# Designed miniproteins, single chains, continued (4), part 104

Each design is a single chain, and the fold is of that chain. pLDDT is the mean over its residues in the fold that is shown.

## One batch from the design tools (miniprotein)

Design m15843
Fold by ESMFold2-Fast:
Structure m15843 (fold): chain A 91 residues (1-91)
Amino acid sequence: SKREEIEEKARKYEEKAKEAEKEGNYEEAGEYYIKAAELYEQLGDLEKAAELYRKAGEAYEKAGNLEKAKEAYEKAKRLEAAIDAMGGKLP
């Protein structure tokens, strides 16, 4: 299904981000974490999306890209606030 295709793509980007981090390619890791987060957000997995936006922020910060780090952290904070407003973990 379309949903399964998006889930597989999201997992692959998350794996690529983790591999880039291990190699010290923090800018690339941030890019892949953003792509994975956007796909999880499309799936309605806001908790996972927020986690990945935060990881993207950390990766961009390590890369010295403070502008993209700030953008990623703001996306994570927005989703975290939405989750809190809904009573925590989504059903």
Scores: mean pLDDT 86

Design m15844
Fold by ESMFold2-Fast:
Structure m15844 (fold): chain A 102 residues (1-102)
Amino acid sequence: TVTLTQSGGGTVKEGGSLTLTDSATAPSGTKLAFYWYRQRPGEEMEDLLKDPRFSSSQSGNTAYLTLTNLKVEDTATYYSAAQPAGSSEVFWGEGVQVTVVA
């Protein structure tokens, strides 16, 4: 079983930046691919890897999502997901709240 622990959410002013972290625990030798999504209030989940303001990186079983030039409309719950290599199963983090204020 893969378990994800998310951190790094919080409140930031417009134009600010945040780095979100996902720390995964997995069986020895498991290679994980990480994905990032958000859900704005009242909206569907959306994939974040195509937004040019946002960048992702990995170090071992820890993934980072750096959010830059944030706007009030970026206020959402941000979720990490991890998929073991060769598996169709996706594991989801519990989400972190990001609030952007004017």
Scores: mean pLDDT 84

Design m15845
Fold by ESMFold2-Fast:
Structure m15845 (fold): chain A 107 residues (1-107)
Amino acid sequence: EEAAREEIAQATIELAELSKDVREGVAKDLRDAHPEIGPLVERALMGSPEERRKAVDELLEKYTPQEVKDALEGAANAAGYHRPEKADEFEKVRDRITKAADELAAA
């Protein structure tokens, strides 16, 4: 499960870099769809790489793998909506998060 947790962290950091130009739109969509977990997901998408990693670690400590999966999939989907020309890249990152979260939940 360490490998699954690390993959979620790495995929989330990559999502943050890919979505940097649409962060405000993604953050708004997350607040609307996931009001409890959304603020911590916003932190995972913003700030320095160290702050992003810390936010992902906090997500995995405080929330179930399913809740983390739903919120991060929501973030990737929102990013694809705001940047449709990058939708395939966001879909790949989303699928990596989905797979890793499912592996973590199955443990």
Scores: mean pLDDT 80

Design m15846
Fold by ESMFold2-Fast:
Structure m15846 (fold): chain A 53 residues (1-53)
Amino acid sequence: MEYEYKAVTPGTVSRELSGKIEADSEEEAKKIVTEKLTRPGMSDPVFTEFKEL
């Protein structure tokens, strides 16, 4: 299934990130997106929107 997301990275200056991801479930999609957006030393993104397409 394909999902569309919006996420905010926590910090002194918030950044909004958006995109699409294909996964078997919403939980798996969130995991994949978190792994792609999180770099060493960064906090996990907070999802503000997550929609099945």
Scores: mean pLDDT 73

Design m15847
Fold by ESMFold2-Fast:
Structure m15847 (fold): chain A 56 residues (1-56)
Amino acid sequence: MSKEQIEKVLEAIRELKDDPEATARKVAEKAGLSVGTVYNIVRSNRELFAKLGEEL
């Protein structure tokens, strides 16, 4: 899993921080990745995505 993909997911989450409907799907759209890729990134980096990881 590339550092660039992880960085894109983090930036997408920051943009959606105030959106109560911020889901893995919206994060994927913002990051230009598939939902499956976002799930894989979150699962591998749960400590960075504790809030989102709880919802997945």
Scores: mean pLDDT 68

Design m15848
Fold by ESMFold2-Fast:
Structure m15848 (fold): chain A 67 residues (1-67)
Amino acid sequence: SSAERAQKAAEEGAKRLAEAAAKASGLPATGTGEAVGDDQARVTVKAGEDVGVHTSSVADAEKGVSA
């Protein structure tokens, strides 16, 4: 279903961004992904004191691209 796809894309994006943040900072990073409507993915990444929020289309999240 589209909801499953959107959520999966958001979770995958969260994992990728959290891993990149951890490598860049040398600190533990956590990422949370959530679907926004049926066509957008929102990813929140926290590394130490830094918090980043990225919103992209589901298609862009599936490609590993964030807005």
Scores: mean pLDDT 70

Design m15849
Fold by ESMFold2-Fast:
Structure m15849 (fold): chain A 73 residues (1-73)
Amino acid sequence: MEEEAEKLIEEAEKLKDTNPEKASQLYVRAAKLYLESGDLDKAEEAVNKAIELDPRNLEAQKVGFEVVKKKRA
């Protein structure tokens, strides 16, 4: 799970300059995997990168809200 998330981040980093929308989607997928594993700090980093690359990515905003809720609890 975490290894899969790290591979998604590597792919996103390769794409961030040529296809930031695709990179944003990959960061969202990595953030979801980190949320499932309970790694809230890495999930927050990944979702923040997704929003930075594509501010219109509504799924990134939703995942970001879930991270905040879990960190607050």
Scores: mean pLDDT 81

Design m15850
Fold by ESMFold2-Fast:
Structure m15850 (fold): chain A 75 residues (1-75)
Amino acid sequence: AAKDKGNELFKAGQYDLAILAYTEAIILKPDFAEAYNNRGAAYAKLGQYDEAIADYNQAIKLKPDFAEAYNNRGL
């Protein structure tokens, strides 16, 4: 799955490619809160904090009980 590919790329430190794979997962499933959270984490690793915050906010909107996304956003 595109999210699984994104997770493998993230673990390999290939954050730019992980972002592309998570984006594919989101296109296939637009309500995929975990994919938004994981893409946000990849953006944060690249220092793209505005993009990371936007993705964490979207993950929270899709899954309001998503503790990891709240922690990542710094609420």
Scores: mean pLDDT 86

Design m15851
Fold by ESMFold2-Fast:
Order: C-alpha cells, then structure tokens, then sequence
Structure m15851 (fold): chain A 64 residues (1-64)
C-alpha cells in the first residue's frame, strides 16, 4: 500500500501531465507508474483521491 505522502505526490504528477502537458490519462499513468515503480491502477487511484480532495475534475477519474 502507498503512504498518503506517496499517493499525493503520484496523484499530483499524473494531474500535471494530463492538464499541463496534454498527455492522455493512460499515457500519463504509465509514465508515472514507471517513475515510481507502482502499477498504473495505483497511479489512477492516487490521482482520483487527490482530485476529489482538491475539487478538480479529470476525464474518467472523478465520479459525479
């Protein structure tokens, strides 16, 4: 399991790659997963948690 600190860092990096660099969600998740040595699923879950806490919307990550 990832720590809260690691989840926040991973989630923020995925959000940055999608929103600032225009990468697709899957491409960004793969890049972050390789960088941190975690699964793409764990990256997506971390980004969903960060997005919910910050009130940000990501395509396919934030349930309404």
Amino acid sequence: ALSEEEKEEIGRELIRLVTEEGKSLLEAAREVAEKYGVSEREVLEAALEVAKKEGKELPGLVPT
Scores: mean pLDDT 73

Design m15852
Fold by ESMFold2-Fast:
Structure m15852 (fold): chain A 112 residues (1-112)
Amino acid sequence: PVVLTQSPASVTAAEGSTVTLNSTSSQAVPSESGVWWFKERPGEAPELLIYNTSTRAPGVSSRFSGSGSGTNFSLTISNLTASDSAVYYALDTSREPVSRGQGTTLTVTATA
């Protein structure tokens, strides 16, 4: 399986700002499947945000965008809101078992 390393491990950002989360894979991820991005909060089911590297899942805000190829992939979240505080996971679904990164914890702080 491909090993996905997510960076940073944690980030704190102000409401209204933009954040970029990265994933580096140990092997090239096939372009036909790409990297998938999920949002997870404690006690909640994981929410699919992006699939095939750059395609937004139905109902997902345009504030979320995915990009990347080969071994380097990014999730960018613009105009942050308190509801964006969560752990974000990158997945390579191109083979079994599915490879998942360790997650990036995002904390959004209200601006005074």
Scores: mean pLDDT 81

Design m15853
Fold by ESMFold2-Fast:
Structure m15853 (fold): chain A 92 residues (1-92)
Amino acid sequence: GIGNLTNLTTLDLSYNQLTSLPPEIGNLTNLEILLLFDNQLTSLPPEIGNLTNLKVLELFDNQLTSLPPELSNLTNLTELRLFDNPITTPLT
């Protein structure tokens, strides 16, 4: 599965009609760029917070209603794009 790609630094899963991400995504601890835009994601697993090397997270054009608080662990994140999601919880 995807969690076995532990040396991966860039992952582009955009335009794939994904409704969820497996928690094994958190095993990709060397990820710097994660592109998930133009999918059908309704939520993110809390294991996304394990991606502490992540610099770019593109989540626009999904069905996200909230974000996991573990996203705050992404202290190296310089670019987060969340537009065109029905997010009802303020990101502060």
Scores: mean pLDDT 83

Design m15854
Fold by ESMFold2-Fast:
Structure m15854 (fold): chain A 82 residues (1-82)
Amino acid sequence: VDELLRKAVELAREGVAAARAGRYEEAVRLLREAERLLKEAHELAKGDEEKEKQVKEALGEIRAAIASLPEEALAAVAAAAE
C-alpha cells in the first residue's frame, strides 16, 4: 500500500507539473495512472484503519495539488481527458 501511495502522489505531482507546462495530454496520462494506483491502494487498505488513513492523506495531497492549478489549466486537462 505504502509504495502504491508514494507512486500515486509522485505521478500526480508530475501530472500537475505537466499541466502547468501546458502539456495537458501528458498530465491526463499521469493523473489517470495515479488514480489507478490509488484505487489499488484503497482496495488493499480495506479493513486496516491506519492504511485507510494513509490512502485518505494521499488523496488529500493529490486533490490539493490539482486544486493549485489555474482554472484554465484545469479546464484544459478535463477536455484532454475526454
Scores: mean pLDDT 76

Design m15855
Fold by ESMFold2-Fast:
Structure m15855 (fold): chain A 88 residues (1-88)
Amino acid sequence: SAEKEAKKQAEERGWLRNVQYILASLRVARAKDPEKASEYQEYIDLLETQIKTPEEWAEVDALYRQLEATDRLISKNQIDAAVEKLKG
């Protein structure tokens, strides 16, 4: 039904925004802590597989610039949740 399709699309959009935010946050963390870059890179590589269009990548770049300016750090729980969802 149209209602179920709209709900699925909304959930998929919400998931994509979460991936974009976490990816941007991990890229900021990698830039700020080069000694842990290899640990962040594993998660970054996994999350990048979920970004499909130039428009979706532009949003990641915009979030990266915003998060870099604000010194916001992503929580381990947010990283773990995203990784588990990607693994199945």
Scores: mean pLDDT 73

Design m15856
Fold by ESMFold2-Fast:
Structure m15856 (fold): chain A 95 residues (1-95)
Amino acid sequence: SEEEYKARIEELKKQVESLRNELREADTLPPEVQKERYRSILEKADELEREGVALEKQILADPNASKELRREVFLVQAEITLLRIDVYMRLKELE
């Protein structure tokens, strides 16, 4: 249903914000500890991407899904992608 999809998108958004907060905290740690924390954040972000892809497939297969709902799922996937890029860049700088 529309409401179930909205709830799932909001849950994904909250998880992205939580990981963004974890990333900001990791940025304050020594380099040897940062690498482990960044890898952990990346693993969680990869899980969110899988959930986002699965949700998108459900929404796109539903002929009753609104255009707004489709936009919202694409936007949260973009946020997940940007988070993953931010973590990858940090990991690369530590190498």
Scores: mean pLDDT 89

Design m15857
Fold by ESMFold2-Fast:
Structure m15857 (fold): chain A 64 residues (1-64)
Amino acid sequence: MPDEKEVIEALGLIYLGIGNYLEKQGKFDEASEAYDKAADLFEQAGNTEMAEQARKKAEEVRKK
């Protein structure tokens, strides 16, 4: 049975993918929201490195 943290981290990866998809579509506000959700999920899973990467992507997308 997967650990709860593994499930939350998998959801973070899904939102990171949604953010990448939206960014490629030029939907920068929606992409930023998806990256922020990914960062929150990675933080909940205890993956600080991935959380910081997702936050940086959200910040970069907000500048576009």
Scores: mean pLDDT 82

Design m15858
Fold by ESMFold2-Fast:
Structure m15858 (fold): chain A 60 residues (1-60)
Amino acid sequence: KKEEIEKIVKELEKQGDLKAAKLARELAKNGATVKQVKEAAKAVIAGDQEKLGEIALKTV
């Protein structure tokens, strides 16, 4: 689980998606699932602020 999330973060960093990588790390620290981390990363890349707000409510 933690290993899978770390792979996602490193892949985002390689792609230059630093904001998505940072959010992925914070969500993982707060106990988010791999699915939630992937969903949040996609929302950041797409610029979907409404979806990001929804994810924040589910994880905190």
Scores: mean pLDDT 72

Design m15859
Fold by ESMFold2-Fast:
Structure m15859 (fold): chain A 80 residues (1-80)
Amino acid sequence: ADEYYEKGKEALAKGDLKTAIEHFEKALKLDPNYAEAWYNLGIAYAALGDNEKAKEYLEKALEIAPESFKDGAELVLEGL
């Protein structure tokens, strides 16, 4: 899971949103409780303008690990 998550983060940093999404989805297929992958998948969809999916995936990260993402997810959700 970590390998795909790191590849997703690298793609996201480069603005390659489709590649980032594919890698985060692969990380989540291996570990559905990978809250960091859900969080960054939400960020990638927000960057694409898919606000509905962004919200869904950010809320999923908060469901799994609220203390880790509460401040970051709140800022992104307020911007949607």
Scores: mean pLDDT 79

Design m15860
Fold by ESMFold2-Fast:
Structure m15860 (fold): chain A 100 residues (1-100)
Amino acid sequence: SEEEKRKRALEAGVLAHQTRVEILNAVETKSKEEAIKTAEELLDKFREGVKRLLPEDVYQRVKEVIDRAKEELKTASKEEIPDVVIKAYNEILDILKDYI
């Protein structure tokens, strides 16, 4: 139903927001190497969560954003990590808005 669709999109959005906050906190409190590792682990956890919430086609779009963010993090300076994560978050929100 459209109501269940909106509920699942909202749950995915909440997970995206929580993931963003936790990664940004890691950047402030950890070394570059530890912050990147934490970001990758949190992005993987987010991916697993949204796979359970979203239909396959929407999940694949979100996964592509996560995969690009993880690749960008490999070469990012510590100062660039927040920009990579915020950009990915905004792209994920746009996907969820298109879905609902």
Scores: mean pLDDT 89

Design m15861
Fold by ESMFold2-Fast:
Structure m15861 (fold): chain A 58 residues (1-58)
Amino acid sequence: GRRVRATAPVPATSPEELELREGQVVTVLEEVDDEWWLVEDAAGRRGRVPKVYLEELE
Protein backbone atom coordinates (compact mmCIF):
# COMPACT_ATOMS: atom_id res chain seq x y z
CA GLY A 1 0.00 0.00 0.00
CA ARG A 2 0.96 3.68 -0.17
CA ARG A 3 3.28 4.94 2.59
CA VAL A 4 2.44 8.24 4.29
CA ARG A 5 3.97 10.27 7.13
CA ALA A 6 2.26 11.99 10.07
CA THR A 7 3.04 15.74 9.90
CA ALA A 8 2.00 16.23 13.56
CA PRO A 9 1.11 14.12 16.62
CA VAL A 10 -2.29 12.47 16.03
CA PRO A 11 -4.42 11.59 19.07
CA ALA A 12 -6.73 8.55 19.24
CA THR A 13 -10.04 9.57 20.84
CA SER A 14 -11.94 6.32 20.10
CA PRO A 15 -11.07 2.60 19.66
CA GLU A 16 -11.33 2.79 15.85
CA GLU A 17 -8.66 5.54 15.68
CA LEU A 18 -4.88 5.02 15.63
CA GLU A 19 -2.54 7.27 17.64
CA LEU A 20 0.48 8.45 15.65
CA ARG A 21 3.59 10.38 16.62
CA GLU A 22 4.95 13.19 14.42
CA GLY A 23 7.10 11.74 11.63
CA GLN A 24 5.63 8.21 11.98
CA VAL A 25 5.32 6.35 8.66
CA VAL A 26 2.23 4.17 8.12
CA THR A 27 0.67 2.24 5.24
CA VAL A 28 -2.67 3.35 3.77
CA LEU A 29 -5.11 0.42 3.56
CA GLU A 30 -8.29 2.31 2.57
CA GLU A 31 -9.49 5.86 1.91
CA VAL A 32 -12.66 5.57 4.02
CA ASP A 33 -14.05 8.99 3.06
CA ASP A 34 -12.88 12.53 2.20
CA GLU A 35 -11.56 13.11 5.76
CA TRP A 36 -10.48 9.71 7.19
CA TRP A 37 -8.01 7.07 6.01
CA LEU A 38 -7.58 3.55 7.40
CA VAL A 39 -3.86 2.96 8.06
CA GLU A 40 -1.58 0.27 9.50
CA ASP A 41 1.59 0.92 11.53
CA ALA A 42 4.85 -1.12 11.62
CA ALA A 43 3.50 -3.21 14.53
CA GLY A 44 0.40 -4.25 12.52
CA ARG A 45 -1.98 -2.00 14.47
CA ARG A 46 -4.80 -0.55 12.35
CA GLY A 47 -7.03 2.46 12.76
CA ARG A 48 -8.54 5.55 11.19
CA VAL A 49 -6.55 8.80 10.98
CA PRO A 50 -7.63 12.24 9.68
CA LYS A 51 -5.92 12.58 6.26
CA VAL A 52 -5.05 16.26 6.93
CA TYR A 53 -2.25 15.02 9.24
CA LEU A 54 -0.78 12.72 6.57
CA GLU A 55 1.61 13.50 3.70
CA GLU A 56 2.47 11.08 0.89
CA LEU A 57 6.09 10.02 0.58
CA GLU A 58 7.81 10.94 -2.70
Scores: mean pLDDT 83

Design m15862
Fold by ESMFold2-Fast:
Structure m15862 (fold): chain A 90 residues (1-90)
Amino acid sequence: MYSNTVKKEVEVEAGDILRVTVTNKGSADATVEVKLYKDGKLIDSATLEVKAGQSASVDFKVTESGKYTVEVRATSETDVPEIELKLEKV
């Protein structure tokens, strides 16, 4: 099993929707775990299936203002996933 992990930090306000978009730029389909952390604690998570060349997104409702870490772990049985992570406040 091949894996790749990407992390990004973001400042958000209570009541924001944090949109996490994962783009698979590789040639292998991936299962992607998206985890949202605050102060080292897991706040929320989602699992996305992202085919080669495709994007998928998940929206997290933020209830507390502050700095969050988004950790994205992509796994594939065929090759190392090439993922790109984009964070947006909506």
Scores: mean pLDDT 85

Design m15863
Fold by ESMFold2-Fast:
Structure m15863 (fold): chain A 80 residues (1-80)
Amino acid sequence: MLEEAEKLEEKGKELYEKVVPRANSLEEIVKNLEEAAKLYEKAAELYKKAGDEEKAEEALKKAKEILEDRKKIEELAKKS
């Protein structure tokens, strides 16, 4: 479970740090941010079940940050 959480966190980090900055459209950015946030949320749940509260808290904070970025981009895409 802990190792699975670590793999999900790594995948989320890769999407957020490498894939999102290279996306060609706002739609692709929003989609990849949503997927990254879900991966961090799942990792946090698994860390919590494994007893690693510190890693769970860090993963949840990162997921929240990514979701906030997604909301800002969605607002821009809607153009008010």
Scores: mean pLDDT 79

Design m15864
Fold by ESMFold2-Fast:
Structure m15864 (fold): chain A 117 residues (1-117)
Amino acid sequence: MSFDEIAKEFKELLESMSVEEAKRAALTFAQHAIGLLQDAIARSTDPELQARLQAHLDKLREIQKKIESAKTKEEIMKLFDEFVKVLREALAHLTPEQQQDFVEGLKLVVEALKKRL
């Protein structure tokens, strides 16, 4: 599965949920995506790449805080779209193998959320 396929599937899942369910699911996705990006930064030996990924990570954390404060489905969906855009930009700096590992990690999160909802 591509990143865009996983993001689309998860967005469709969020649209089917209540506001509280969508918020919790979006925060779970955000937490795992941030963790995977932190791991990629820690494994990098390139200071310039680390700095670029850190800038994207800081943006993702700000969006995560906004999701925590969101009160409507429309706000959650808009913030999720913004999160996916920033995450896609960060992933473009990774190797194809690192991108695949990241996508596989996110797929497991989406599948786990489907089973708990």
Scores: mean pLDDT 85

Design m15865
Fold by ESMFold2-Fast:
Structure m15865 (fold): chain A 88 residues (1-88)
Amino acid sequence: LRERVDRLAEEVLAVLHEAAAKSDFESEIRLTMLAMGVSTVRFIEDPVEAARALAEEAERGARLMEELGFEEEAERLRRLAEEARRLV
């Protein structure tokens, strides 16, 4: 389970990084703060709690992507959130 959570976290971070590269400075800061939240998931010892936390962070990311107009990235993050939810 831990390895699957870590892989999904890396995929979420990749989506956030891609969006940040297309963003203005203000949006990039918001995406960076979200990426810090995703990164803290790896420090949750219980992989079930880590998977739930990752799903919540990915959903939060999807909402931010919609706000910023990144529809493709929003959909990718929703799929990753669903995958994280299926791990538990």
Scores: mean pLDDT 81

Design m15866
Fold by ESMFold2-Fast:
Structure m15866 (fold): chain A 87 residues (1-87)
Amino acid sequence: MSDEAAEEMKKAAEDLLKKIPELRKEAESIENEEAKKEALELIKEIEEYAKKTIEAYEKGNNEETFKYSVEAGVKLIAYAVLLTVEK
C-alpha cells in the first residue's frame, strides 16, 4: 500500500517536471517584475522538490518521497495562487 502511494507520487513528480518549461514560459509573461521574480523562485523550488521526490523513491525511502511530494504540492499551490492574483 505505502509503496503504491509512493509510486503514484513519483509519477506525479515526473509529470510535474515535464511541465516545468511551460510554467517558466508562463512566469516570464507576468508583467509585474516582483510577481515574475516570485513565480520563477516558486518554479525553481517546485523543480527541486519534484526531483527530490523521484530520488527518494529510487532509494526506497517512502517517508522522504511523501515529504518532498507534499513540499512540491505546497509550492505549486503558491504558484497557482500568485498567477490567479496577477491575471
Scores: mean pLDDT 83

Design m15868
Fold by ESMFold2-Fast:
Structure m15868 (fold): chain A 61 residues (1-61)
Amino acid sequence: GLTDEEKVVAILLSKGYSDEEIAEKLGITPERVRELIEKLLEKMGFKSREDFLAYVKASLE
């Protein structure tokens, strides 16, 4: 399952925030945000950020 930090990053990413905006909101580095994105994509079985965002868009129709 996702950690609480990975869940928050996933929610912000799904809302269209950039890595830099997510980093600013969470008080972490953009490099840490990218690490968390890679880990959440791996855990959820997505090959890319684009696949995750397409899945989110499909869920919203």
Scores: mean pLDDT 83

Design m15869
Fold by ESMFold2-Fast:
Structure m15869 (fold): chain A 65 residues (1-65)
Amino acid sequence: MEEEIEREINRAIALIVKAATQLGIERDPENAEELLKRAKDWFDRQGTPEAAEVKKELEEEYKKK
């Protein structure tokens, strides 16, 4: 149960960070690259599969310059 709860929390936090990054870009598009960099750095530091999955989704969304 602990592992299951941790995975749920990790996924929820990763999705929150993704949403916050997207909203930040909408609010301040001039800093989009910096916001994306900081978000990607955060996902990398987590070292979880959930963070890696959400990071990839965010990268694909903003891949087309």
Scores: mean pLDDT 78

Design m15870
Fold by ESMFold2-Fast:
Structure m15870 (fold): chain A 55 residues (1-55)
Amino acid sequence: MTKEEIVERILARQFSIEDIKELKPEDLDPETIRALLEQYKANPEIVKLLEEILK
């Protein structure tokens, strides 16, 4: 998944758990990570997946 595609899906609120699993650290900038964490902060499964990517 491209960085542009990730941003578009976040804005559309169509970003799924499966999409997060396909992410690589190099495809994510701090702004994108922050936006994902803020949008999905109420979903502990998604938060854990994002933290694993940042490892």
Scores: mean pLDDT 66

Design m15871
Fold by ESMFold2-Fast:
Structure m15871 (fold): chain A 68 residues (1-68)
Amino acid sequence: MSAIEQLENAIKALKEGKINLALLQLKIAKKQAPEAKELIEEAIEALKKGDIEKAIELIKKAIEVLEK
């Protein structure tokens, strides 16, 4: 599974309220794509604060960084 697929699956998990699954997928994506690590880390911090909408926006930005 690509880093982009992990990030897309994290968004789906968050929409389903599966926060722990989303965190696992974000952690895997961060290791696969270090160039997006700062955006992924910001998304994780947003989740720790309970800001699901901000986390999803940051994950979408991480996907955009990985797309060429």
Scores: mean pLDDT 85

Design m15872
Fold by ESMFold2-Fast:
Structure m15872 (fold): chain A 55 residues (1-55)
Amino acid sequence: DEKALELNEKGNELFKQGKYEEAAKLYDQALSLGPGFNLGTIQSNLNKAKELAKK
């Protein structure tokens, strides 16, 4: 969970920089490390990053 939190925070920093594809990769890694905590927020961020990366 601490690693998932760190990956989510790093993904948020990349998202703020407009690096949506890189942010999506970090969010996906965070989801892979542990289901059950903050999952909905990370999933929502991942979906937004994927949509913005397509533009």
Scores: mean pLDDT 76

Design m15873
Fold by ESMFold2-Fast:
Structure m15873 (fold): chain A 99 residues (1-99)
Amino acid sequence: SEYLSPRGQLEIRAALVEIKAAVTVLAAKRSGNEELYRIATEARDVVAEKLREALSIPDPEEAQKRIDEIDKLVTEFGKAVDANDVEKAREVLEKLRSL
């Protein structure tokens, strides 16, 4: 295994969460639901902002906790998109904004 610094490990975790959000945008676009695609695009941008904020936290343990919470919400968002559930997608987006 590559020896990674604690900060480097957090950066990789954040990058994986951003990839999940991007994949969710593609899934929303493929669904043909224009409203869901718009919400997913907005959620991707919010996720990028919240991950940047998390990575700016000096305490690595607190930063990791915030990234894990964002990852959990991105996973819930992906499930809402897969279910074509616009109302649930909006609910999760508001939870992401409130972090």
Scores: mean pLDDT 89

Design m15874
Fold by ESMFold2-Fast:
Structure m15874 (fold): chain A 65 residues (1-65)
Amino acid sequence: SHYEKALKYLEEGKYEEAIEYAKKALEEDPNNWKAYELLAVAYDRLGKTEKAQEYLDKAAEIRKK
């Protein structure tokens, strides 16, 4: 799946590719809170801390449902 590919890129330190595939996973399932958490980690690793926090908040909101 796109999510599994995103996770593999994240593990390899390929953060831009991880973001690309996590976004594709969200196109298939907009409620995939794990993809939002992955986006948060990848953005944080790229130094985009505010963007990372936004995605963490979104993941928490979806996961609560």
Scores: mean pLDDT 87

Design m15876
Fold by ESMFold2-Fast:
Structure m15876 (fold): chain A 58 residues (1-58)
Amino acid sequence: MSIDEVVESIVQLHQQLRLTPEQVRELVEAAARKYGLDAEELARRVAEALGLTLPPIA
């Protein structure tokens, strides 16, 4: 999956489930691990799309 496709999936989940920033971070870390993406870049894109500040990637 492309990084843009993963961002859209996480945005959609946040809209449906009203996830906390911590839950969004966990999804970012899991998706980055599963799809071999850069977790910090994915977190940055998701934060921009949602207008949120995410906790640092561990």
Scores: mean pLDDT 77

Design m15877
Fold by ESMFold2-Fast:
Structure m15877 (fold): chain A 64 residues (1-64)
Amino acid sequence: SIVEELHEYYRKHLLASATREQQLAVLKALELVREGRYDEAIALLEEAGLTDLAAFLRELVERS
């Protein structure tokens, strides 16, 4: 699922360096993705400075 792939990317590449604010943004973005609110999730991740994660989510949506 998109949610699981996004969370796995975050855990492998970003979790060790993520701020608490970024961690909360990821949790909110995962909820938005479960609701099908992809554009809002992408915008939230970009605002939090998680640009690579936002780009990855965009690719996942385009492939689905």
Scores: mean pLDDT 85

